# Designs tried in a protein design run: designed miniproteins, single chains, continued (3). Part 74

Each design is a single chain, and the fold is of that chain. pLDDT is the mean over its residues in the fold that is shown.

## One batch from the design tools (miniprotein)

Design m10559
Fold by ESMFold2-Fast:
Structure m10559 (fold): chain A 98 residues (1-98)
Amino acid sequence: MEELLELSPEQLKKLVEETIELLEEAAKTADEETKERLERLIEELKAYERDLDLSKEEDKKKMVNVIMAVLSELSKINPETAEKLKKKIEELIKEEKA
């Protein structure tokens, strides 16, 4: 999503943190196979949050690609959580444009 590149480093960090919270919440009610997939996505996001400097354009692009990949996987394994993530992304983009 090209519009995610317009988010500030602080807004992108907030989106990552909220995405992790959504995945953790989804994992509480998921079956074992889905829970394992969600936990893997959480670990990946936490690793990127630790290792990437979102003030750098290249690292910001990497984080956006990771979030998009997470959204794609969620659409396959937990569509309800994918819809919640889409809404959070849309809200942050609207805040940036306001």
Scores: mean pLDDT 80

Design m10560
Fold by ESMFold2-Fast:
Structure m10560 (fold): chain A 108 residues (1-108)
Amino acid sequence: SALERGIKGASYIVRAVLARLAGDEEKAKEYIEKAAEYLKVPVSEVEEFVERLLNAGADERVVLKGGDGVEITFDHATATVTVHDLETGESRTLTLAELLGEAAPPRR
């Protein structure tokens, strides 16, 4: 679904931000490309969004619109991400920890 793709895309964006903060530019690029695939937006748009998140103030809310009617809101003050499916009106709010868990492969 668009909501599930939005959640996966958002998790890769968070991983890209963490990789950039760690100085792992190759891993950051990989995560940006994965996020772009899930969100159906150009890689350049995700790159710009990651830069906006890296430069965002503690009280800032940063929004990305996906190509398939999904909207992602990152709220730095609460450390949460809200994913909205604009077609169905469905939304889901996750903590950054929950979002990182959503992107992880199943544990055996």
Scores: mean pLDDT 80

Design m10561
Fold by ESMFold2-Fast:
Structure m10561 (fold): chain A 90 residues (1-90)
Amino acid sequence: SAVERLMEILREELEKTPDVSEEEAREAIRELLRNARDLLEQAAKLSKTSPDLEKFLEKIRELMDKEGFSEEEKEKAIEIAKILYEVAKA
């Protein structure tokens, strides 16, 4: 599921910071899930105006460009956006 894939990404990022306490890790996960929820809501909104996946991804790239994301961050976000598009369209 999309949630399981997202949890795997979160776990990998937390493994890179072994000095982080369980409470700090849990709070970081909550914040990331809140951000993911906002992104999911934006994706659902965009998918209604752009039924074409390619056009949807182009709009996401434009939004990320406007927010100042790096190319590496954009690539990761595009992979997540593809998953969110499938979920939002279902």
Scores: mean pLDDT 62

Design m10562
Fold by ESMFold2-Fast:
Structure m10562 (fold): chain A 67 residues (1-67)
Amino acid sequence: SDEELLERAKEVLKKYPNVKVEVKDGIVILTGEVDSFEEKRQILLDVARALRDHPAFKGVLSELKVK
């Protein structure tokens, strides 16, 4: 369910306090600010890898901004 995806994404994102997460219809939406493009890439990879085995997971939509 979207709730299970949200909880798993939050666990992965504990290291990134300025990142917010929402889930809509299996899509994980990331918003907020990151310190670098490398950090943005790492966040996207960590979230995708953690969730790719869940049957409800459809993808990640990134609205993260580099400050």
Scores: mean pLDDT 83

Design m10563
Fold by ESMFold2-Fast:
Structure m10563 (fold): chain A 56 residues (1-56)
Amino acid sequence: PEVTTFTAEEARARLAAGLPPAAEAARASNDQETVDTLIDEARRLGRLELAAEIEK
């Protein structure tokens, strides 16, 4: 597919930015399955630091 600089990077940034708030909500609910899913998404986006934060 065609890659547009702002659109592709902006979409990835928005997805990555949503992961920590979602992880906090999942943690508050003791939802480990959601936490695991968010870790996988962070790794798929290449955001290893976010994956580490969620894994805590």
Scores: mean pLDDT 71

Design m10564
Fold by ESMFold2-Fast:
Structure m10564 (fold): chain A 69 residues (1-69)
Amino acid sequence: VEVPDSTIERLIAEVKAYYGLGDDTPVTPQLLSYAYGLARHRLGIPPGPPVSFANLEELRAALERLLAS
């Protein structure tokens, strides 16, 4: 399953809105980790071990693996 950029940007925007952050807030590894956690939560997946992402492509790969499961 391929995750498009629009899906990732939407998840990041939702995380920013959820935490009351501005649209201009930099995309940090912590923000990417929150976006992954939000995706897992919305899919009804239990909390797992901590994960970290250096960039959007690592987040995309993790989301694609999650959706393929």
Scores: mean pLDDT 76

Design m10565
Fold by ESMFold2-Fast:
Structure m10565 (fold): chain A 64 residues (1-64)
Amino acid sequence: KEKEIAEKLKELSDKLITKVVDGTSMKELAEELGAEYVKVNSNEELQDYLTEIINKKKKELLEK
């Protein structure tokens, strides 16, 4: 179970990194992930936002 969760989180993380590198807007990222759009002003805020989304997905997988 824990291995499966780690694998899913890695896949999600890789997809998010690819989207960011390809110039996907924060609005499009939020829409794709089913998350609320938030304005970020720094790389730190962006990292916090992405970490929050990943943590939410981790909780969803754990509650299955």
Scores: mean pLDDT 63

Design m10566
Fold by ESMFold2-Fast:
Structure m10566 (fold): chain A 90 residues (1-90)
Amino acid sequence: MEEERRKELREQAIYHAAAVLAEALEAARAGGPVKEEEIREKMREELERLSELLGDESIAERVEAILADPAKVEEAREKTRRLYAEIRAA
């Protein structure tokens, strides 16, 4: 149970990070105040820090893989919305 719960929390963190970064990149492309290149540079640093905090060196690669696939980005957004709905209902 505990190990399965830790895996679920890591997956939720990965999906949440991907959803937030995808939104930031889309805002930059739409003419937001921060340029896409600046977001991508900061993203790599923050994902490396997240990998260190969670003790999983694959996290950065997994988030980048999601961001490279529009279908996976939409899945990440849906899973993040469901997570927030569950938290609000609790």
Scores: mean pLDDT 76

Design m10567
Fold by ESMFold2-Fast:
Structure m10567 (fold): chain A 93 residues (1-93)
Amino acid sequence: SKEKIEEALKLLEQAISLIQQGSVTGDPSLFQQAADLAQQASDLIKPINSSISQKAQQASDLLRQALKNPDPQLVRQALQLLEEAKRELEELL
């Protein structure tokens, strides 16, 4: 539904913001929060569009991987997936 899309967009925007903050501060708790929000967005999107949901899920998984095995490339890939998921989800409005 449109309401679920709008809620998922807010979660994706918040996750992107937290990744950007974490990239500046180096605070791992911000990446953990971003991963949780990306997972929540994925769950909301899943019944609407499986492909967009998978991108949010992959971003969450990459952020969790980066927390266990620090790699800036994983964080950048997660950010790109969230930005792509946001763009594709906006096209459904």
Scores: mean pLDDT 91

Design m10568
Fold by ESMFold2-Fast:
Structure m10568 (fold): chain A 82 residues (1-82)
Amino acid sequence: SMRETFERLADIALDRFDDDKLAAIEASLPPELKAISRQLQEIGDNETDPEKIKALLTPEQKEALALQGEAAAKVRAEEAAL
């Protein structure tokens, strides 16, 4: 379901990345989404409950989180293939 996908993406975005991996993902985003990426990181640092995070997100932040989640899933798939 879309809810399960969103929870999985939030877990990937908040739980797995060290600073280097987050910086690489942020660098790949369009400039318009980089500020949103920083806001998502700040939210993640202050709140760990995916349900509460979803309630705080704007549509633009949800899109940025989804893009980060797709990038994270690709990195995980590449690491698993090695």
Scores: mean pLDDT 58

Design m10569
Fold by ESMFold2-Fast:
Structure m10569 (fold): chain A 101 residues (1-101)
Amino acid sequence: SAAQQARFQQLVQQLQTDIKQLQDAIKEVENLPSDTPEDVRLKLLISLQMFMMGVSANILLLERNLPQWSADQQAQAQALIAEAQKLIDRANELIRRLRSR
């Protein structure tokens, strides 16, 4: 239906936007100087965690709607979810490094 197609496009667009924001946050953390003040590191850690939560929420929304979509739309959504999950894994590794002092 038109409503299902519109919902698919909306959720895909939301996850793509969140992926880009998480990629930017990861890049900022990876480029942090070793002498970066603790308060700056803490703020970046919080931002990274917030973007990870946004990505995770949109993965759940896509998964919840998955059975209502065509096989092609399901394949596209699953590929995007896989990309997002790899990015979350990378962000979690960076969080471990930031927590090491």
Scores: mean pLDDT 86

Design m10570
Fold by ESMFold2-Fast:
Structure m10570 (fold): chain A 94 residues (1-94)
Amino acid sequence: MSKEEIIKKAEEIIKETKELIEETKRLVNSDPRVSEEEKQRIERGLENLLKLLEELYKQLKASTDLEEAKKILDEMEMYHRLLKQEHEELKKKL
């Protein structure tokens, strides 16, 4: 995998993560059973996750080692999968 392909995949992860966060916020805000405290907790967690992914993306772009860039991409993919799983579990509860 080339550095360009790694960057492209990381950019797609950031894009999909932003879309999932927006959808999750809409779901949470639309359900009257979700308390204000729970909404704030969920939104804080989502914002922290996005900041983490954006920081990993910066590290990935700055990396001069292709293997290190791949490792960072794998970490980003792991967090993206965790967010997808949490989103699906939230949908089941709402």
Scores: mean pLDDT 82

Design m10571
Fold by ESMFold2-Fast:
Structure m10571 (fold): chain A 98 residues (1-98)
Amino acid sequence: MELRLDGLRGPDVAVDGVTVTEEGVLSGGSVTIRGERYDVPEFRFEGPDPEAVARLARLTAELLRALAEDDGEEAARLRAELEALLREEREKIAELKK
C-alpha cells in the first residue's frame, strides 16, 4: 500500500512531506495538530513488511479522519499509537545493527 499525505490540511491538522510506501519507507516530514508540531522521522522497515506498512497507513488515515471530524480523544489515542509503533520499530532495527 502506498499512502501520500503531503499537502493535506484542515482546521486543526497540517501534513508536510509525509509519505508511506509499500516498500516500508516512511519519509521524514511533519504533522501539526492543533498548533503543536510533531516531527515525523525518516524510517525504513526491515524489508517488505506488509503488516507493519498496512498498520502504519491505517493508523495515519484514521488519525487524519479523527482530526477532520474534531474527535480530539480519538486523535490523541491514534497519535500515541502511531508514535509508539515508530519508536518500537526503530528500537528493533537498532538492536539488530548493534
Scores: mean pLDDT 61

Design m10572
Fold by ESMFold2-Fast:
Structure m10572 (fold): chain A 66 residues (1-66)
Amino acid sequence: DKKQVDKLMDQVKDYSDKAKGGTKDQSKKDFQQASQYMQQAGKQPSMTPKQIKRMSKYVKDAKDSI
């Protein structure tokens, strides 16, 4: 479902953004949540390669901030 993918992408972005601005311990937890939502989004049949690339960028940018 496209709506489910969009919802999961929003969660990946939100947790990735939180990981960039939190304390070190909180950032690691938020990054782990972002990675988990990304895995859930990847299981959705309506996921596009463009959306996968966008989520990967959010998670990578967050990882680099930790």
Scores: mean pLDDT 77

Design m10573
Fold by ESMFold2-Fast:
Structure m10573 (fold): chain A 65 residues (1-65)
Amino acid sequence: SAELQEAALRAILRALIDGLISAEQAEAAARAIVEARPDTKEGIAAALRAAGLSEEQVDAILALL
């Protein structure tokens, strides 16, 4: 849903502010979410992994949802 995608983008921004991901990783992650348009938390995780984020970074972002 659009709400879940917006939540994912907000979580990515928070992870960037908290220093959990770099600016380059945040851009790649946000692009992956916009392109994939995931409807589930699993879909968000898959998009983030495809963008090159580590499992630790993916888990941290999912925890912010």
Scores: mean pLDDT 87

Design m10574
Fold by ESMFold2-Fast:
Structure m10574 (fold): chain A 81 residues (1-81)
Amino acid sequence: MSEKVREAMNRIMDLVMKALDAIKAGDLEKAREYIEKARETREEAVKELADDPEAAQQVRDFGDMKIEEAEKRLEEAEAAS
């Protein structure tokens, strides 16, 4: 795996984990902020990898999966509130 792909995945995962922690703390606004930052990080990483379609696709697939998990958790927490 390239350094850029690994760094992008690590940044996305860090933000997703922060969103999940915010959900556990009941700070749903903070959770939304982290999810949005994760989306921005994914978009930036994909743009930086424009000349490497395979690497860009790996970051997209990973990011979309992790962000979707966080969004689902946020929706569940909002429904429980």
Scores: mean pLDDT 84

Design m10575
Fold by ESMFold2-Fast:
Structure m10575 (fold): chain A 73 residues (1-73)
Amino acid sequence: LEEELARVGRELRAAIDKLTDPELQEKYRARLDEVLRKAVEALNAGDIDSFRRHLEELRRLLEEAKKAVEKQK
């Protein structure tokens, strides 16, 4: 669980770093921080169902960021 969260977060940060548009990069970074915080809060509360939903949201954000990187060139 923690390994998956760390891996997805790391991959998403790497994808965001490849974005050349500073405004887009900042928007993705803000969304990452928000979703990651919610996932950690759910995990600390022992709410595994909410944690899984936020982890899925984080994975969708990763897919979105990767597509944004591809659209750049």
Scores: mean pLDDT 80

Design m10576
Fold by ESMFold2-Fast:
Structure m10576 (fold): chain A 64 residues (1-64)
Amino acid sequence: MDQQVQSWQDQVLQQVDNSSVSDLGGIMSDLGDRTPVLAQVNPQFLDATNQVSQYIRDLIRQSL
């Protein structure tokens, strides 16, 4: 994996892990807004963004 994509994914996952469930919706919204810009820099960000989004959804489901 590209080092920039991997580093970004690690930072976002750390932010998610340190956030409350109520904050996850905001993180998902920010992620959606940034995805088109990140994809223009490196297409591998699309896969990384999808993995992070799925992880956030799974965390929200587990909190129910």
Scores: mean pLDDT 77

Design m10577
Fold by ESMFold2-Fast:
Structure m10577 (fold): chain A 71 residues (1-71)
Amino acid sequence: MEKEITEGVAQLIIAVLRLEAKKAEAEGRADIAALARKAIAEIERLLEEGRYEEAVRLGQRALKEIEAMEA
């Protein structure tokens, strides 16, 4: 159950990062779009390795960095 919940949270973070990347591309923010896409790739790799907690932690850091860049 814990693994399924953590994996679900990581997948939700990926979905949010995909939306942030599309928004950034529409706004001409190539820096944010690149950061979001890189984070998605790293999260997907960690999930494939079964490193679910690290995937969530990385995703949360990426979202905070994007928020700071948009401020």
Scores: mean pLDDT 83

Design m10578
Fold by ESMFold2-Fast:
Formats: sequence, structure tokens, C-alpha cells
Structure m10578 (fold): chain A 89 residues (1-89)
Amino acid sequence: MDELIEKLLKYLEENKYGKTEIDLMIETLRALKEKASPELQERIDRVIEALRKYKETRPEVEASEEEKEEAILITKIFYQELKEEVERE
């Protein structure tokens, strides 16, 4: 498994992310994918698949607006790390 994906999933587990937060992360990644290179798009698709599988293991819990905003922010930070890895070589 991709080490960046494993790191992300561990973070979500430790911070008790629910289905709503994970859905927002997936939608944020889909939006970012539209502007991405083909190589970055393939990496984003793998992340989305991992998030979809992880979401199935999580409860439907109510997320606050602040928790939703944090989920989007974390996704954008993760996207930047992923982009830098792809663009470095």
C-alpha cells in the first residue's frame, strides 16, 4: 500500500473521522483532480478508492461546520504533499 495513503488513513482513524467528513474529502479531491496532471490524477484516484473503502468502516456521525472545514483543509494539505511527490520526479 502507498505510505502516504496509509499515513492519511491512520490520521483519520486517530481523529475519529466519520462518513460525512470522508465524503467531503472525496469531493475535494475530485475537484482538485480536474486541474491535475495525468500522473497526479492516477494517484488521486487511488486515494479516493482508499477513502471510499475506509468510509464503509465508519459510523454516520454528525460533524460540526468547523470539523467539515478542517476535513477540507487536511485534504488540500494532503493533495499538496501528493503533488510535490509526483512533480519531484
Scores: mean pLDDT 82

Design m10579
Fold by ESMFold2-Fast:
Structure m10579 (fold): chain A 96 residues (1-96)
Amino acid sequence: SLSAEEQKKAEEELRKAAQAGAVLAGIAARTGKEDKAVLIERLRKNPATAEEALLGAELAAESGADAVAEAGREAAEASEEERKEITEFAIKELEA
């Protein structure tokens, strides 16, 4: 079995991935563009907003992606610094 520290790290990485997913869904819906380059450009100009995270959470909930919906709500309530980290994670995921 995973150690408690390894489990927490894996849970934090999955949470950040879910938060990034919610934010990306919100931005795509707001812009009407799912183009990877457009999403990267938007995120590089400014960190993801609470409104974008909340929109993504609502879309995830409608599609039955409950974990992503919960993570998106957490991202919307997070500090600006935490949303900046989510933004950086999302950019790296899109560039991969």
Scores: mean pLDDT 82

Design m10580
Fold by ESMFold2-Fast:
Structure m10580 (fold): chain A 79 residues (1-79)
Amino acid sequence: MYLEDEKVKEAALEVAKESAPEVDLDSLDEEGKEEVAKLVIDTQVWLQQHRDQLSEEEAQARIEELAEKLKEIAEKHKK
């Protein structure tokens, strides 16, 4: 995946902050922010592709998995 569009990257980071507000995403280095943005975009693409096949519970479980992965990225790239 390529994040050449700064607006898309910023939008992905905002979604990440909403999904895991207790994770210190503002203290991430550039590599950590890139990983967070890619993970959020990948999750949104997956949800979009499976939208008609997912129950509300399955979609929520995927969002919770995203929040856990965001915590792992933040711990690896913590300032």
Scores: mean pLDDT 73

Design m10581
Fold by ESMFold2-Fast:
Structure m10581 (fold): chain A 74 residues (1-74)
Amino acid sequence: SAMEEVERLGEEVEQLRRDYLAGRISREEALARLEEIAKRLADIAHSTEDEEVHKKIKETMAKMLELAKEMAAA
């Protein structure tokens, strides 16, 4: 389902954050992965009118923005 896809993308963001902050992946790789996830979330948002899915996408995008801020500060 769309919700399960968004939840998996959210877990990918959390794993990306852990890997980046632990120094396991480069900043360039982390940014490329965030861009890919953002595109996939946008595709899901355009494919559905489900308000709960849109809410979860918004929450996931907010977490991605926080990670991008952490990368800019490093």
Scores: mean pLDDT 85

Design m10582
Fold by ESMFold2-Fast:
Structure m10582 (fold): chain A 67 residues (1-67)
Amino acid sequence: SIKELAERTALIYLANDEYTEDKLRKIVLTIKDFEAFLKEVANSKLLDEEKKKELLEKLKKLKEEAK
């Protein structure tokens, strides 16, 4: 589900390792409903407001780079 993907995305971001950016880029390339995905990430309780904002901006940037 989109909610499960959003939760996995938050966990990937929190891991903050050398693979994080490539994993996030792959998710952005494969997701069909990007707006619904961003909404689920924004509703995640796994991230504080600062980290949530950073992740949302990162995901939007990666989506633009994929065009």
Scores: mean pLDDT 83

Design m10583
Fold by ESMFold2-Fast:
Structure m10583 (fold): chain A 94 residues (1-94)
Amino acid sequence: PSPADQIYDDISGIIADLKASASPGDQAVLDYMDSRVQDIVAQSHTATPQQQAYIIQQLQTIRDAARAYAAGQISMDQFHTTFVQRQIDITTSF
């Protein structure tokens, strides 16, 4: 597994735990985030080393936001905003 795959394993685990206690609306948002992270990881497999390093950095930021949300340190809105911004940053960089 690539470094991106390893970070995804962490993110996917956090999302699964969050979904177990989430409202149906929050579950839909978490499912969307998981699907988008899967796409980012797939993109990393064909990326250059420089692009891979950038993608890994953004994925680490998403993972840190997921952990902070799970710990009650940030709101769902803050987690979602961080996620969307990192997703845009990846998509617009290539």
Scores: mean pLDDT 84

Design m10584
Fold by ESMFold2-Fast:
Structure m10584 (fold): chain A 69 residues (1-69)
Amino acid sequence: MKVIVITGDQVPEVKKELEKLNKEMREKDEKEYKQAVDDIRLGNFSELAQKLIEEQQKVVEEVRKKQEE
């Protein structure tokens, strides 16, 4: 196994190996699976925090405009 060539026939086999690895991670490595879920939650929290800051700034700007009218 010194030279590797990926062909259309090998793509389904590679996909099968990736699916097997994902299944093993989900079933055998619960700690890593939970860590991935926590990472998603933390990522979503960061994105949500940024969105809330933008909404807050928009509300403040609208209030200022209304008060100056």
Scores: mean pLDDT 60

Design m10585
Fold by ESMFold2-Fast:
Parts: C-alpha cells; structure tokens; sequence
Structure m10585 (fold): chain A 77 residues (1-77)
C-alpha cells in the first residue's frame, strides 16, 4: 500500500536519525515488515515480535480500507 509504504519510510528516518537503528530503518524502507519487527525486538528485547507484527498488520489493513473508501465499523471479535 502506498500510504503504508510512506509511513514506513518516515518511521525509518526517525529510527535512523533519533535511535541509530540503521538496520531496522533499512528493513522498513524495503517494506520488509517481518525483518523490521525482528530488528526492533533484537534492539529492544522487552518488545514482543508478535506485537510489532500485529501493529504493522493493523496499520496496513487501515491503509487498505482508507484507500478503498470503506467506512470503518466496530472492531470484530
């Protein structure tokens, strides 16, 4: 998704410039969400990989729905 890719590029710039996480920034710029999640967990072991992937997937789904022009309903069970 174009909107998701733009968000990842902005996040990559912040990670590289503020936190020095160059490898994670490169993964984000490449659009590799799984590698990005692995590198974040490796640098911050208190963060669970599953939680990072879940947030990335939620952001991707939100961007997809926004581009489709659909109205967001209440969360599914």
Amino acid sequence: MAAFEESLKKLADILETKYGLKEAAEAARAGDAEKFAELLVENNPSIKKEEVIQVIEAAREAARLAEAGEELEAPAP
Scores: mean pLDDT 66

Design m10586
Fold by ESMFold2-Fast:
Structure m10586 (fold): chain A 65 residues (1-65)
Amino acid sequence: TEELARVMEEGAKLSKELVKIDRERNEAKRQGDTEAVKALDEKGQETLQRMKEVVEEYRRLREKL
């Protein structure tokens, strides 16, 4: 349904964001920018937490079928 499609789209967006964060973190680490690494680690943790929420919502929607 439309709700399931929305949740899957959100998950795809979060996956792309996670890849971007990982690339930026690796670049900051190579440059020795410890403040940028810390900020990106925090953003990565927040994004991972949101992905867990999306997975749980997807599971709930599937169980209703």
Scores: mean pLDDT 83

Design m10587
Fold by ESMFold2-Fast:
Structure m10587 (fold): chain A 69 residues (1-69)
Amino acid sequence: MDQLVRDLAQRGRQSRRLLDQARQVSLQLGITVTDDDDSIIRSLQLYRPSASPQDQQQIDNLIQNIQNS
């Protein structure tokens, strides 16, 4: 139980890191990122090519979760 809680917290921290990196990349390209789903998905898509293969998989999962929520 404690391990599952830690794994979920770690996953949440990774998601926040990926979102922060996506926002930073979009800002460097002169693209404004707002809190709406379309803007977040766009920022993640722009960051994806620069991410590691592991982070790309997490980005794909985040996009799917946003689209399905």
Scores: mean pLDDT 74

Design m10588
Fold by ESMFold2-Fast:
Structure m10588 (fold): chain A 82 residues (1-82)
Amino acid sequence: MAIEALEKAKEAAEKGDAEKALEALDKASNAVGAIASELSPEQLREILEAIEEARRALLKGDFEAAVEALEKAIETLREAEE
């Protein structure tokens, strides 16, 4: 599930584990792709942009920015599933 993968990425980022966070983020990106037809184009864009922002932050070691970006992606997905 996309939300679970994003939550795992956030947990890893909160622990400062960039490798584990990036692995979970790749899983989340794939899961979002699998449900893309269930999302509006705007929601899909926002989620993918947040995932990319999180990836860039993780690569820079900016775990706080990564967590914030992941929270944005999770929020948008939760709104889409309601």
Scores: mean pLDDT 82

Design m10589
Fold by ESMFold2-Fast:
Structure m10589 (fold): chain A 71 residues (1-71)
Amino acid sequence: GAAEARERLERALEAVRAGDYETAERHMVLAQILAPDNAALHAELSRAGRALRAGDAEAAVRHIERALEVL
């Protein structure tokens, strides 16, 4: 549910800040599974994933924070 998705996104933020993008992406995917009908969350996490693949940690953090706002 939404509470478990929030915990996963908070762990994703910690992983991004630590430079562990693989762990961050894993937590983001789990958050999407926990909130399957939240289209806004899925859109923001898609953007965050693209930012991580581009090496843009600041953009990834911003998109994960926006995903938390729509939970």
Scores: mean pLDDT 90

Design m10590
Fold by ESMFold2-Fast:
Structure m10590 (fold): chain A 86 residues (1-86)
Amino acid sequence: NEQVLKNYEKIIDLLEEKGQLTINEIVEQTGLKLKTVQNILLVLENLGVVNIEGDITKGNTQVSLKPGVSKEEAIEKIQIYLNATS
């Protein structure tokens, strides 16, 4: 599903541009629903793409890309995950 991949790419692009954001800031700046952002962030954390500092249910919880993870590496991991779960 191209739209699902684009939602992941929006979050990765935003984190690469801004460095660190709260969950509420990701929701505001992407226009995605809170639950969609939370689900994407949990997958990205499991793939080793992002660090989540605290509780995923808290809007002020900080999120950043893991040090040394490029956008290209992140997208490759996401594509492999989505192909395996489709």
Scores: mean pLDDT 84

Design m10591
Fold by ESMFold2-Fast:
Structure m10591 (fold): chain A 79 residues (1-79)
Amino acid sequence: LTSEKINEAIRLYIEEELSQAQLAEKFGIPRGTVSKLVEFALTGHTSSEEIEKLTEGGSQFAIDLQVEVSLRRMQEALQ
């Protein structure tokens, strides 16, 4: 997955209220992957190691994902 697709999936879950099953079908990704992304977006409890496994590619993408999730959580807290 690209960071842009992950950010879009998180946005759709938070703002459009799509289910995890609908997101998995829309993006053609496993439901378990969607569940991990949503869990990280809402709770921040997903470890860096788990994020790296989701992306199959390095800490830089994990950092980018963390920043995007943090920004979404801040936006939610302000509204």
Scores: mean pLDDT 59

Design m10592
Fold by ESMFold2-Fast:
Structure m10592 (fold): chain A 110 residues (1-110)
Amino acid sequence: SKVEELWKKFMLELQKIFDKILSLLPKASEEVKKAVIELLHKINDLIGEAEEAILNNDIEKAIEYLKEAAKEIEKFLESPIYKELPKELQEEIEKMLELIKKTIEELEAI
């Protein structure tokens, strides 16, 4: 389906962002590593719930989980620790937010 093709593309692009973030973490402080890893776990859990909703043809529920993921990233961007992240890590976190927001818009257009 069009939804399945969109979701596969989203998951592929999200995995690239996760891999890039993980590659940048070894050079960061322990506090930054902890904060970013906790964010990635929260996002991974919410995206997993969205994927289960997609598999059950519940697109509205998938959009709800993606909106929750976007909200968690936005909260992280407002946190004091975010200002301590290396610029490349900040850019990848912002790319993750933009990808999720774009995917919400594309799913809502179906």
Scores: mean pLDDT 91

Design m10593
Fold by ESMFold2-Fast:
Structure m10593 (fold): chain A 80 residues (1-80)
Amino acid sequence: GDIAKAIEAAEEALKLGKKGDFDGAASALEKALEEAKKSGNDDIAVAAEIALDTAKDVKTGEGAASAAEGLLKKLKKESK
C-alpha cells in the first residue's frame, strides 16, 4: 500500500541523510510525503509534512536523518 512506499522513501531519506546528502534526503522526504498523502491517513500526512519542513529549515544531512527517523517511527506504528 501507499504507507509501505512512504516507509521505503523515509528509509532512503534516513540513509542519504546519514551520508550527509541533504538534497537527496529532502527529495526522499518529499516522496514520503506524496505517498503518505495517498494513504488517506491525515496523521501520517501531517507527520511527513513536519519531517520535510524540519529538514528544509535545518538544511543538514544529520537534521534530515533525524526528521526521517521520527517519521519512520510514526509510519511503522500506523502500518498495522
Scores: mean pLDDT 82

